# Designed miniproteins, single chains, continued (3), part 89

Each design is a single chain, and the fold is of that chain. pLDDT is the mean over its residues in the fold that is shown.

## One batch from the design tools (miniprotein)

Design m11066
Fold by ESMFold2-Fast:
Structure m11066 (fold): chain A 80 residues (1-80)
Amino acid sequence: MAERVERITANATKAIEDLVKKLVEEGASPEDALKFAESMAGAVANHLRSLGAPEEDVERARQNILDAAKKAVEEAVKSK
């Protein structure tokens, strides 16, 4: 389970990071990009829970996704 959770989390983190960067580059507000990331992180967390992942792993995954998304948005805003 842990390996599967980490793989899903890594893939989701990368996809969400790339998407929020693109949204900001294309004119979305940082606030809207972060709301999108939070919705996607929540969906990933719910999926992991449905797979029977421990709550500790689910929360770690959600937080890692959000932290990566916030950093990506900040970097995209500074570059714009």
Scores: mean pLDDT 81

Design m11067
Fold by ESMFold2-Fast:
Structure m11067 (fold): chain A 90 residues (1-90)
Amino acid sequence: MDGQIIQQGLNQLSPDVQQQVDQVMRDGLQQIIDYARQQRYGDAARTSQDTGNRVSDILRQAGQNDAADAVQRLSDNVANTYRTLDSIYR
């Protein structure tokens, strides 16, 4: 249900703040994909964590604490997946 909490929080943001989140997410996802394609899973994990922290901080500043916590959990899970891949394939 974290996805629903995140979506509800995002929907409460002003258009300018939504654009900031969209930009951070697009940049972060592109970098994660690029690192994963290069089998740089450690870098993909760190980028996932950094992107999640940046989005979470924006949500907290907007008062969307539940959505910020949900983003943090999701980014931690994705980062842990990439760390597992890094341990297997490096």
Scores: mean pLDDT 84

Design m11068
Fold by ESMFold2-Fast:
Structure m11068 (fold): chain A 80 residues (1-80)
Amino acid sequence: KLHPLVEKIIEKAKKMANGKPIKKVTVTGHPDSPALLGIKANRKEIAEKLGIPEDKIEFKEVPRPGVPPWQQTPEVKVEL
């Protein structure tokens, strides 16, 4: 069973693609975010669910001023 945050990332990426082939997915979050760390730990599963190679999933670590790491929701960008 996947963590709900990981499932949300997969669903969001699929929704953004709207049936088109995905070339790359970028997930942006705080470097110390439990959510981002959990998503990174499930990189292979995310790649398999999206039908792309693992190396086409990129993680960007960007702190948000005024938001603690544990409250920062990771952002998803899809390249078609």
Scores: mean pLDDT 77

Design m11069
Fold by ESMFold2-Fast:
Structure m11069 (fold): chain A 95 residues (1-95)
Amino acid sequence: MDVVALSLTPIKLPELLEDMGIPLSEEEREAITFLLMGGTAEDIAKRLSPSQIQRIIDKLEEAKKTLVGKDPVAKEIIDFVITELRKALEILKKK
């Protein structure tokens, strides 16, 4: 158990983004945290508009560019969240 605590937990991603100078709204922080806690793209599509989801994706893509070679774990977590948000956008585009 003690060794697992040495890695940055996914739940810290919103704090990392803000530290990198990427400001998040409360709704954006909640959406990212929800996905990291096992929430689905369908649930995000029910709560957020397409423009809100796209804005989060754009912020995460910028964060990902700055993390190249610095934090591979954070980059993988960002890739996961972007993938789920893109699925939510596709759900909303079908309506």
Scores: mean pLDDT 74

Design m11070
Fold by ESMFold2-Fast:
Structure m11070 (fold): chain A 79 residues (1-79)
Amino acid sequence: SPEEEAKLKAEVLAEATAILSTLSREEQQAVLATVEARIEELRKLYNDPSLTPEQKERLKVEIDILEIVRAAIEAALAA
């Protein structure tokens, strides 16, 4: 449900923020590069017209979670 997805996203953000606070700036930059590469890979997969609705739903959730992690890393790097 949308409410359950929102709760999951909030938990992911909290956990990502906690982990990032233990990393150096250089380590945060390396994680950001990895996350951005994975988001681009998943976005390409999401545009495959042969995907089932269930596969698209899973990919969308994965992309949304990684976008939250990316935003958390960007916020940490800006601090």
Scores: mean pLDDT 85

Design m11071
Fold by ESMFold2-Fast:
Structure m11071 (fold): chain A 132 residues (1-132)
Amino acid sequence: DVEKAREAAEALKSPDPEVRLQALKTLNSLPPEVIKEAGAGPALREALTDPDPEVRAQAAITLGKLGEEFLEDLLAALKDPDTRVRYAAAWAASMIGPEAALKVAEAVKDDPDLRVRSAVIGALGIYGVTYL
């Protein structure tokens, strides 16, 4: 429902972080085509700078569903101070495709958190990049 996606995108501007987080959960439940038709991309990009790290992490997951258009925004989110946001951005960007996953692997190779570094390995495994 495009109208539901538009309402959720508008709710991302709420001063209440719980309202913003619920809006992201709503968007995450919708098909990427519906999110794009609603014009939610710019609001989701802005949510990557949200003061709440859970909101930023969920925004990264949703942007990954929208694909390659937001790859550079997700690569920037790999520098986020919160490990959860970096993990979400690494996983979401890697799921865009094998080329994106390789870019993420290079970007996170020196990340202090092993979970962030391992997020891309799962995506590469899905693409069949597992040989000796």
Scores: mean pLDDT 84

Design m11072
Fold by ESMFold2-Fast:
Structure m11072 (fold): chain A 97 residues (1-97)
Amino acid sequence: EDKKIVEEIVKLIEEAQKEELKENDDEKEAIVKAIEKVIEKLEEKSKEIPLYAKMKEVLEVLLELSKKPVDYTLSEAEKKRREEAVKALREIEKLLE
């Protein structure tokens, strides 16, 4: 069951990214908008299914970091949050295999 949920989330991210890339000249802006759309779709589902809640938290962290200016230096706390988000994403990938 969890494998199907994660596959659905991955497909939503890929589809949103492709759509935003077609409408935006800036690749960074396209990625940010794609993540925002996926978070919105997960909002209601995240309250019922814990796996969607975990994915939403990971995506929210990545979105926050992606919105920083190009010359912004990540703080130690933000670096830790990124590492935790990547670790959570890897745990979800292992559930798919």
Scores: mean pLDDT 60

Design m11073
Fold by ESMFold2-Fast:
Structure m11073 (fold): chain A 100 residues (1-100)
Amino acid sequence: MEAYEAGLRALEAAARGDTEEVRRILLEASGDERRFREAVGGAEVGVLFLMWAGRYEEAARVARAALEAVRESVADPALRREAAEALEALRREAEAAARA
């Protein structure tokens, strides 16, 4: 799978709230730095799209699922840490927005 394809698939899955597909894509991408970076970026953009659409509870669920997949992944520890920090920030923001 090309890096760009991993990103696009993660974005599309995240944007429709498909937590299981987001997890699958991130775990499959975890063996390659470029694919992993693109997949994480796609998931982040998809979460932001859900937040823009006012779907805050779905955004929080997707961010949490992506965060869990990143933590379970075999990706480089530094990349995994960077991705986890970004997804945790999005999860907290989405959860705060859902409560407002």
Scores: mean pLDDT 86

Design m11074
Fold by ESMFold2-Fast:
Structure m11074 (fold): chain A 65 residues (1-65)
Amino acid sequence: SDEEAKESALKGALLLGLGLSLYTGGEILDVEVKIIGDEKVESIIRTSGGELRLVSPGGASALVP
């Protein structure tokens, strides 16, 4: 369902942000998710230590819409 898809996307973003925070010791400032194609999603996680960009190839079930 659409609600399950939204929860999965949010949980994925939170897990990535938590992992990055624990790995870098930096504070998470912002998380931005953008659709850059029909089946591609870009996630931008900004921390006090830097910026991480992740691009999912087609079929990413955790990061839509």
Scores: mean pLDDT 58

Design m11075
Fold by ESMFold2-Fast:
Structure m11075 (fold): chain A 75 residues (1-75)
Amino acid sequence: SAIIEALRAELEREGLSSLSAPQEDLDAFLGLAAAVIAGAASYDAPGRSLRRENGVLHLSLEDEEYGTRTASFSV
């Protein structure tokens, strides 16, 4: 999906792809981000959150080694 690829590129730009999180967790998070873009207002889970506000998607991931990492991009 073009949306998933854009999300992955944004996470890589912000350095979130370097987190110690398993690839499966990042892929699941990207899938949830696509759902938020499609119409959900937000998603919250332990150590990860997604929020859409005024056409901007805000992502937050917590990592034990790196702390809280955030990324934002227009949708």
Scores: mean pLDDT 61

Design m11076
Fold by ESMFold2-Fast:
Structure m11076 (fold): chain A 57 residues (1-57)
Amino acid sequence: NSIKLSEKSLKLSEQMAKDMEERAKETGTASAELAKKRAEEMLRLTREQYKRMLENE
């Protein structure tokens, strides 16, 4: 169902944010920091979408 798909998306976004954070820590490059920031933003949006789907708004 839609909720299960959103859970999957949330988990993927969480994993990507974690991976990008580790990479930024390892490399310290501007591009890695930007990728981390983008992943964090995507995770935030995905969490909001998931909450909205649970509330059915």
Scores: mean pLDDT 79

Design m11077
Fold by ESMFold2-Fast:
Structure m11077 (fold): chain A 100 residues (1-100)
Amino acid sequence: EELKKKAEELEKKAKELEEEAKRKKLEGILEVSRLTMEAMGYVAKGIEEEDREKYLELARKKMEEGNRKAKEYEEEVKKLEEEAEKAKKEAEKLREEYEK
Protein backbone atom coordinates (compact mmCIF):
# COMPACT_ATOMS: atom_id res chain seq x y z
CA GLU A 1 0.00 0.00 0.00
CA GLU A 2 1.09 3.60 -0.72
CA LEU A 3 0.89 4.59 2.96
CA LYS A 4 3.37 1.85 3.91
CA LYS A 5 5.85 3.06 1.26
CA LYS A 6 5.53 6.67 2.47
CA ALA A 7 6.07 5.57 6.09
CA GLU A 8 9.23 3.64 5.09
CA GLU A 9 10.56 6.65 3.14
CA LEU A 10 9.96 8.98 6.12
CA GLU A 11 11.64 6.49 8.51
CA LYS A 12 14.68 6.37 6.19
CA LYS A 13 14.76 10.20 6.01
CA ALA A 14 14.55 10.45 9.82
CA LYS A 15 17.46 8.01 10.22
CA GLU A 16 19.58 9.92 7.68
CA LEU A 17 18.85 13.22 9.46
CA GLU A 18 19.78 11.68 12.85
CA GLU A 19 23.08 10.42 11.41
CA GLU A 20 23.80 13.87 9.91
CA ALA A 21 23.06 15.49 13.30
CA LYS A 22 25.54 13.13 15.01
CA ARG A 23 28.17 13.90 12.35
CA LYS A 24 27.64 17.67 12.80
CA LYS A 25 28.00 17.30 16.59
CA LEU A 26 31.40 15.62 16.13
CA GLU A 27 32.50 18.27 13.59
CA GLY A 28 31.54 21.02 16.04
CA ILE A 29 33.44 19.42 18.92
CA LEU A 30 36.58 19.00 16.77
CA GLU A 31 36.41 22.55 15.33
CA VAL A 32 35.87 24.21 18.74
CA SER A 33 38.69 22.09 20.26
CA ARG A 34 41.05 23.13 17.44
CA LEU A 35 40.26 26.84 17.94
CA THR A 36 40.71 26.49 21.72
CA MET A 37 44.14 24.89 21.20
CA GLU A 38 45.13 27.73 18.84
CA ALA A 39 44.03 30.29 21.46
CA MET A 40 46.13 28.51 24.12
CA GLY A 41 49.11 28.62 21.75
CA TYR A 42 48.74 32.40 21.42
CA VAL A 43 48.49 32.78 25.21
CA ALA A 44 51.76 30.82 25.57
CA LYS A 45 53.47 33.07 22.95
CA GLY A 46 52.18 36.16 24.78
CA ILE A 47 53.92 35.01 27.96
CA GLU A 48 57.29 34.43 26.21
CA GLU A 49 57.29 37.24 23.60
CA GLU A 50 57.72 41.03 23.85
CA ASP A 51 54.39 41.54 21.97
CA ARG A 52 52.30 40.12 24.83
CA GLU A 53 49.23 42.31 24.17
CA LYS A 54 49.21 41.35 20.45
CA TYR A 55 49.22 37.61 21.21
CA LEU A 56 46.57 37.93 23.94
CA GLU A 57 44.35 39.79 21.42
CA LEU A 58 44.87 36.96 18.89
CA ALA A 59 43.94 34.44 21.62
CA ARG A 60 40.77 36.42 22.45
CA LYS A 61 39.73 36.48 18.77
CA LYS A 62 40.23 32.69 18.49
CA MET A 63 38.11 32.12 21.63
CA GLU A 64 35.37 34.40 20.23
CA GLU A 65 35.50 32.45 16.92
CA GLY A 66 35.24 29.18 18.87
CA ASN A 67 32.19 30.43 20.80
CA ARG A 68 30.52 31.60 17.56
CA LYS A 69 31.24 28.26 15.82
CA ALA A 70 29.90 26.30 18.82
CA LYS A 71 26.61 28.26 18.64
CA GLU A 72 26.34 27.78 14.85
CA TYR A 73 26.85 24.00 15.14
CA GLU A 74 24.37 23.78 18.04
CA GLU A 75 21.70 25.54 15.93
CA GLU A 76 22.38 23.30 12.88
CA VAL A 77 22.19 20.13 15.00
CA LYS A 78 18.94 21.31 16.64
CA LYS A 79 17.32 21.90 13.22
CA LEU A 80 18.38 18.43 11.99
CA GLU A 81 17.05 16.78 15.17
CA GLU A 82 13.73 18.67 14.87
CA GLU A 83 13.36 17.61 11.20
CA ALA A 84 14.16 13.99 12.15
CA GLU A 85 11.55 14.04 14.95
CA LYS A 86 8.92 15.50 12.59
CA ALA A 87 9.63 12.77 10.00
CA LYS A 88 9.37 10.07 12.71
CA LYS A 89 6.00 11.38 13.91
CA GLU A 90 4.63 11.50 10.35
CA ALA A 91 5.87 7.93 9.74
CA GLU A 92 4.23 6.68 12.98
CA LYS A 93 0.91 8.29 12.01
CA LEU A 94 1.02 6.64 8.55
CA ARG A 95 1.85 3.24 10.11
CA GLU A 96 -1.12 3.53 12.49
CA GLU A 97 -3.40 4.31 9.51
CA TYR A 98 -2.40 1.30 7.35
CA GLU A 99 -2.13 -1.21 10.27
CA LYS A 100 -5.53 -0.05 11.67
Scores: mean pLDDT 83

Design m11078
Fold by ESMFold2-Fast:
Structure m11078 (fold): chain A 101 residues (1-101)
Amino acid sequence: MKEKIEEIDKVYEEALRIIETDPNPVAAALRTIGLFLDLKLNTDDPLLQKLIDVYEELVLAEMRLRRLREEGAPDSQIQSVEDRIAELRKEYEKLKEEILK
């Protein structure tokens, strides 16, 4: 379990690097979707799949936050996405703690 969670964490970190460094948002999205799809196809454990799903949703939220900031969206929309990211991070930590018990 611990080794697989470390692999999932590394994929998430790589996904964040891709969305931060790739100047093409569509290419970044496709690359990150591909990483999570590969991870899911190689993971049979339903609890680990939930962990992967939370990270996938986190990456999509981070991409949306970046786009809203670039477009000069209202602070209320930016705050809503930031709040969602914080909620998803809490969900990830709870799931991780339950798996490692």
Scores: mean pLDDT 83

Design m11079
Fold by ESMFold2-Fast:
Structure m11079 (fold): chain A 117 residues (1-117)
Amino acid sequence: MEEKKEKALKVLEELVKLFPDNKTIRDAYEKFKEGKYFQASLLLAEAYKNSTDEDVRLAAAIGLLAIGYVKPEAVLFPLLQVPEMPVDIARIPEVIDSLPLSEETKEIIKEFLNFKL
């Protein structure tokens, strides 16, 4: 469990660094650090719904995968609020190598994809 939390935390931390002005993504990261996985998931669903930026929407999808990897039940209801998000999730394998993320973080995201959210 601790290893899963550390991997998810690394991914969420890099997403905050990519979108430093996005308060909703940052708030989700802070809630995750507090163990408030359901609240973190709701904030990421909110970031997805309120953004017209494809990169922000992809980041929110990756963040929900990270939380689901740690605590699957925390993301079930939030995912129902963003029924279009599976399209973004399906795109992750084709775009992951082009994302401005560390190689370690990219490998962790690939692990999340194999978990089956």
Scores: mean pLDDT 81

Design m11080
Fold by ESMFold2-Fast:
Structure m11080 (fold): chain A 79 residues (1-79)
Amino acid sequence: SPLDELERLATKAIIAALLGDRELVFEYAEKMKSLASPEVKAKIDEIIKEIENSDLTPEQIIRKLSEAFYLVYEDLKAK
């Protein structure tokens, strides 16, 4: 289901953040974004840009990824 796919992508993004693999963080964040409606995609884009344009710690990146997960989760649940 889209929810199961979202959980898998979020888990992989968090692991990538813990490993310091920024390229994989962006790859999985973009894949999470692809599951969302256009309105939610705009919010996820803002989160991705914050990660890209800021020297964030792994903990801060994980918090941003968790915010993105929650937005996509609620969007999918509403459908």
Scores: mean pLDDT 86

Design m11081
Fold by ESMFold2-Fast:
Structure m11081 (fold): chain A 81 residues (1-81)
Amino acid sequence: TREEVIAWAQLAVIGGSITFVERRIERNKNLEEALKELEGNIRTLKDLIQRNPHDSVLIQKAEELIERAKEAKKKVEEKLK
């Protein structure tokens, strides 16, 4: 459906955002902004899961991205100490 296409497009965009933030963290660039972006991405992914409770593949991919974002967030928090 149209909503499924939109959800998968959002998942792809968020995945790209997380990858870009991970690279930026490794280079110690814009760390404070990275934290805010990761928190936003985690919220959006949780909303995606809530709105698509029957799409097991989308849920799996969203959960993988949430885990990556959480690990990236831990790395930012350690670097900001």
Scores: mean pLDDT 85

Design m11082
Fold by ESMFold2-Fast:
Structure m11082 (fold): chain A 94 residues (1-94)
Amino acid sequence: MRGRGRRLPNYWLGVVDSEKKADPEKVAQAARDAGAGAIVFETPDGVSVLLMADTEDQLVAAFEAVAKALGEKLTSRRVLRDEGNDTVVELEAE
């Protein structure tokens, strides 16, 4: 579209919130096993996880892996597209 001077890697960002308190190391490991990078933040009521993946499929797999590591369904999850569009797409775990 514009600015073809330097191409950045296309990646998908996701945010997961859970009211379940969990081990941050275990949650991060589950996301990494699914092929995504993860940064886990402990909150007073649970955890918040930032996920980074090269493809949408890897991000979806990471959401599933994190939910499984938490032992319950997620309170919320959101997908952000890094394409200058910062569009939040909310996906609910079923």
Scores: mean pLDDT 64

Design m11083
Fold by ESMFold2-Fast:
Structure m11083 (fold): chain A 111 residues (1-111)
Amino acid sequence: MRKEIEERARKAGLDPEFVIELLEEMTGFDPSKKITTKNGKTLSAESLLGVPAEKLKGNLEAFAYFLEQLMIENDEDLNYAYSIDVEKAIEEYKKTGSVAAAFRIVGAVLE
């Protein structure tokens, strides 16, 4: 799991340690952990997908879907998330913890 994610990050030209930290912060390794949206809803990857956390832990495709749903619930600009340069997304995420920036970075790891 972790080593597979690190290998994908390296192939995408990204810092593997940074990608692992991003997943840890955004619940990618704890799919049962709840995040509160701007609309006051509490969501976890487990509750949103209806799949046990053990099956979602470290699943990058499921995590990308979870982040996309968080952006929709937050009424965030999906076009921005799909169009932003990866380097700018990294800077934005480090500064603000932006879900849209996190989604772009994870998308880059997925190719």
Scores: mean pLDDT 78

Design m11084
Fold by ESMFold2-Fast:
Structure m11084 (fold): chain A 78 residues (1-78)
Amino acid sequence: SEVEEARRLARELVAAGVSAAEASARMDELGLDAEAKRAFLATDTALRLLTSLSGLPVDAPAEEIGAAMTQKVIEMAK
């Protein structure tokens, strides 16, 4: 699906250190529709936020990100 492709593309571009402007240009070149573009932007924002909160790279497995965030909450509760 286009939404799945947009999410995969978002992970790849963020992991590669591509700027939001460059990522937007690449999406336009691929002819992604408005729904796919919204899915990309939501995924990009979520991945950057999770990376900032967890301290893990954006391409880390979701399970590792979840575990790191859980550890952060436990540390804050001490």
Scores: mean pLDDT 67

Design m11085
Fold by ESMFold2-Fast:
Structure m11085 (fold): chain A 85 residues (1-85)
Amino acid sequence: SALAEALEQVYERLQQAKKKALEYIKTLSPEEAKELAEKLIAGYDRAIDELRALKAEHPELGPLLDRSIAVLEEAKAELKKILEE
């Protein structure tokens, strides 16, 4: 379906965005890195909630949505390490 194909592309783009964000944050000062990490975590939390809501409405897309959720949760975990003192 067109929705399944769109979600596959979203998954690929999320993986690339995660990589670029993590590479960029390493170029920042510790203070700037913390501020960006906090903003990205908040954005990822909202995205995860939206994907979980979509999964409830479309259980047949569950495995594909779970892949995107996993990428965002992994990105959050890596960003939380940057916030650790």
Scores: mean pLDDT 84

Design m11086
Fold by ESMFold2-Fast:
Structure m11086 (fold): chain A 97 residues (1-97)
Amino acid sequence: SKLLEASQLAVFGQRYYNQALAALEKGDVETAKKYAALGQDYFEKAKKIAEEAGDEGTAANSQALLTRGQADFDAALKAYEDKKRAEKEKLEALLKA
């Protein structure tokens, strides 16, 4: 079933975004970006297959999951950058004491 295939690809997309967030929590920004790109590719493939099957609802759901995955990853990346800036400022303050 094309709908089953689209569902399976969406599961891979979510899995890669979850792996991207986990890599970012470990400070591996480059691996996080690679997994986020894979997550995007899988959700885009899921959307395309759903569109080819004529299921606008499944296609819209795959787009919504992609949009959320991108937003969640961007927010997590910003939080990581904010944390690294705060750690640097704290270290610089300690070195001046």
Scores: mean pLDDT 88

Design m11087
Fold by ESMFold2-Fast:
Structure m11087 (fold): chain A 86 residues (1-86)
Amino acid sequence: RLADFASPEQIAAFLAAVRAATQPLVDAGREEEAAEVAAAALAAFLAAQGLPAEAVDLFLEAARAADAGDWERRDALAARFAELLA
């Protein structure tokens, strides 16, 4: 689980930092840019917590599938991500 790789304090600090970075973009109607900033920040955070590169890649691909409306692909990639963290 993600909580096994990061403390609650690290997770809270990360979420606050992402919100601070993305909120001005959302307020300006730049939702696509906000999503890219959030995805890049999350990928960097997961890598810093020692998640294997494959798990980070699966997470990003699942996010792209969701953005494209490919829910079947998103669910399959999410299942693979969960297997790597189990």
Scores: mean pLDDT 71

Design m11088
Fold by ESMFold2-Fast:
Structure m11088 (fold): chain A 69 residues (1-69)
Amino acid sequence: RPLTPAGVLFRRLYELGFSEDYGAEVREAVRLFQARHGLAVDGVLDDATLAALSRLSEEEVAAFLEEVR
């Protein structure tokens, strides 16, 4: 399958030194994203969260990754 923006985001988070099971820092970043987009705040990359992430441009993905740091 072609890489979605969400798939690219997950790969970049891993490359930044976050584990595949992503630690507390990444879960908090996901929760902040979910809160900003009116989603259920559980820190899980569910279908609704992935759909919201898939609407981001590459520049918006980069900005989100800067917030995770």
Scores: mean pLDDT 62

Design m11089
Fold by ESMFold2-Fast:
Structure m11089 (fold): chain A 58 residues (1-58)
Amino acid sequence: MITPKTVKAFLDYYETTAKHFLDKNPKIKEMYDKARELYKKAEELLKQDPSAENKPLD
């Protein structure tokens, strides 16, 4: 289940651990771009309802 909390954890992982692979691997960049779009939805949900950190995004 994808929630704002899990999406943020995924983005933090990719940005800190996999940062150097984003430029070299198009598949990893595609997954990262998908996670960023989900996080935008998460930010919108959190602005409307701060308790929505565990609400499903998918």
Scores: mean pLDDT 72

Design m11090
Fold by ESMFold2-Fast:
Structure m11090 (fold): chain A 80 residues (1-80)
Amino acid sequence: STRDQILSLLEQAKEALKAGDYATALELLAQAALLVRQSDLPQEVQSEILNLIGEAVEHISAGDTDAALAEIDKAIELVK
């Protein structure tokens, strides 16, 4: 399902971040965001997940890996 694909991409992004592979993490987060926009999730839930992904991207760009991981964990919880 699209939800399972989003969850897989978010989990892979976490693993990439933990490995220090920021380029792969950013690519995976971009793919997850695209699938969220194309999903059947309620519009308010889509908006919240997209905001969390955006915050994770900003934290990665700032070098705040722990903050980025926390935002991704929140996004995963909303997708469930």
Scores: mean pLDDT 90

Design m11091
Fold by ESMFold2-Fast:
Structure m11091 (fold): chain A 55 residues (1-55)
Amino acid sequence: KLKLSDEAEKAIMAKVYENGSLSTSEIRELAKKYNVPESHVREAVKKILEAIKAG
């Protein structure tokens, strides 16, 4: 399994903060750019949304 880099996490966070969620196309694009599985991007989105909800 691949670990998300800080750069990948920041990019995902920025898009979630801007749009409130990510489309399937955005998830694929981020996964491709950072060489991580789409499942890892989806998991990161869920964690970010939980953090936003807690704040």
Scores: mean pLDDT 75

Design m11092
Fold by ESMFold2-Fast:
Structure m11092 (fold): chain A 76 residues (1-76)
Amino acid sequence: SVDEYDKEIYEALALIGAAITIANSKDPEARKAAQEVADAISKGDYDKALEYARKLRELGYESTANAIIRAVEKAK
């Protein structure tokens, strides 16, 4: 079945969202929040990843932050 999404796929989706923010944002706070998301995911710290994804949302990156949040919640 092609509908079996595993933890690695959702972690990759969250990391892609963070990487896009780092590459395209000129806001140093948004870049830092996205970097913290990536670092937290690499360490398996999903609660910290969600904390910084919510910070990214507060900075106005709502669509990207919501995509990261959904991916991290499914990776748990």
Scores: mean pLDDT 79

Design m11093
Fold by ESMFold2-Fast:
Structure m11093 (fold): chain A 75 residues (1-75)
Amino acid sequence: MLTEEELERLLDEAFKAVEEGKPVSQLTPEQRRVLLALERFESENPLTDEEIARILGVSPEAARRLRERYKERRK
């Protein structure tokens, strides 16, 4: 299971890679999972924290904190 610190690091790395124009195919599987989960946060019917936790292999608490930080970064 990913720790909250590992999840935050993967989020930062994924955002940095996108900003640098790095293609998704060059991301690690973990970074791709984070990006997919973030895309689902923006959908008309976003996934629950439990569903995101299942996708990322983390606790629901970690997924909830990721959602909160994602919303902050979008500002």
Scores: mean pLDDT 69

Design m11094
Fold by ESMFold2-Fast:
Structure m11094 (fold): chain A 87 residues (1-87)
Amino acid sequence: EGRAEARLTLEQRAVGSSEWTEAASRVVELAPGLGEVTVTARTGPEDSEVRLRLERLVDGELVGEGVMDLGVHPGGEEVTVTLTLRG
């Protein structure tokens, strides 16, 4: 059984923009069973759409991916996402 990892990327775009920008990213190694991981980013000075992109890897191979829409956040706000992931 290979090494299980998750890459968590918080992306943001100003309302009305077409381009997503990486605000924060982390890679975590997943232990067997359930674990919690947290990623935090701050929005720019303008109201911004925020999303979480999750990539699940085993031995460097992508085995699962998803995007979670976190909605519109006011400018200057700190956005924190906590996920429970199974390794």
Scores: mean pLDDT 80

Design m11095
Fold by ESMFold2-Fast:
Structure m11095 (fold): chain A 71 residues (1-71)
Amino acid sequence: LDDEEAIQMGRMAKSLAEQGRFDQAAVAARLGAEASSNPEAQQYLLEAARKAEQGDGKGAAQYAEKGVELS
């Protein structure tokens, strides 16, 4: 587990989602969730990935930001 990696991947997921790069945003969010030692942060990052996969860039960015805040 690496919370610094979780923060980096969460920030990347937010940026990618804001750019409309949903496939990359979902991958970054899932990697962030895998790295996180905080179960709540992991849950938000997994939801960010799901929102990105659904094409919801705003939702993906919002959940990724919350995941970073909790990491």
Scores: mean pLDDT 87

Design m11096
Fold by ESMFold2-Fast:
Structure m11096 (fold): chain A 71 residues (1-71)
Amino acid sequence: SIEALVDELVEAIRNKAPEEEIRALFERLKAAVPAHADALANAERGVLDAVRRGDYESAVDIVRATARYIL
């Protein structure tokens, strides 16, 4: 389900997973919700930027805000 993918993405971020794992989860979300691919691409850029800064809390917040929009 989309909810399960969102939960998996949040846990990956919390566990400080590699960028490739985070990207792979975003690609799965884009495939599951093509109508929101642009919003998910914007969220992915924001999440990766936050992760690169070590700001995992902001990265999680971006995912949750995007999930509220696409669900």
Scores: mean pLDDT 88

Design m11097
Fold by ESMFold2-Fast:
Structure m11097 (fold): chain A 96 residues (1-96)
Amino acid sequence: LEEVRKKALENRKKYMTDEQEARALQAILDTDLEYAKKKGIKTIYISYDPELLTPAEKAVLEEYKKRAEELGITLKIYNSLDLSKVVEEMIKELKK
């Protein structure tokens, strides 16, 4: 699996796709922050598989965290692999 991921990332770099994907991710996250700001949303939940993110996408995500913090918005980031734990906590809260 790691070898497959490595070759996929190498092929992306060959076609300069990483920069385009990173810019697309940045645009999506910018939209989320603007929406949260306009609606007074104080917490944003996002899920990412860190193994599927390129270095450029990781840099965009870190910048997004800083910008959200500057706006007073709390980011709750969880690994999609831990989704079962998140669901269990949500069910626990609903039973209260």
Scores: mean pLDDT 67

Design m11098
Fold by ESMFold2-Fast:
Structure m11098 (fold): chain A 68 residues (1-68)
Amino acid sequence: SAADEARRRALLGSGRALVAYARRHGSVEDIQAAIALLEEEAAKSTDPLEREVLLELVRELRGLLAEM
């Protein structure tokens, strides 16, 4: 739905802002810890939209680690 799409974009926008912050200020250790926490939350989530967003943020953080 349009509401779910708007919610997904808002959550991704906030998550991408945190990824950008991590790129400038985060250590490898902090980024690895964040990935572990996000994967745990995704595994516990029963909301498919929330799970999708969390896993997309994990992919972006793993991409950041590959560039470090």
Scores: mean pLDDT 77

Design m11099
Fold by ESMFold2-Fast:
Structure m11099 (fold): chain A 77 residues (1-77)
Amino acid sequence: SAEELAERARALAESMGLEDVEARPDGPDRVVLTFRPPSTSPAVIAGIELLLAAELPARVVSVEASDGVVTVTLRAR
């Protein structure tokens, strides 16, 4: 469920040491994950995206970085 995915996404992001982690369901199959990484460099963002895709039963739909905040939209597989 989106609720279970949101809980897993939050736990994973927190385990990675990411700051200001928030994960919320957005409909039955989507989760919006927001956090502050140590850097918004393309390499850091790509690494986080790959880890989320590998560890969660979800697809990364979009990634947006603005003012030190990263927003990732996940869709349950």
Scores: mean pLDDT 84

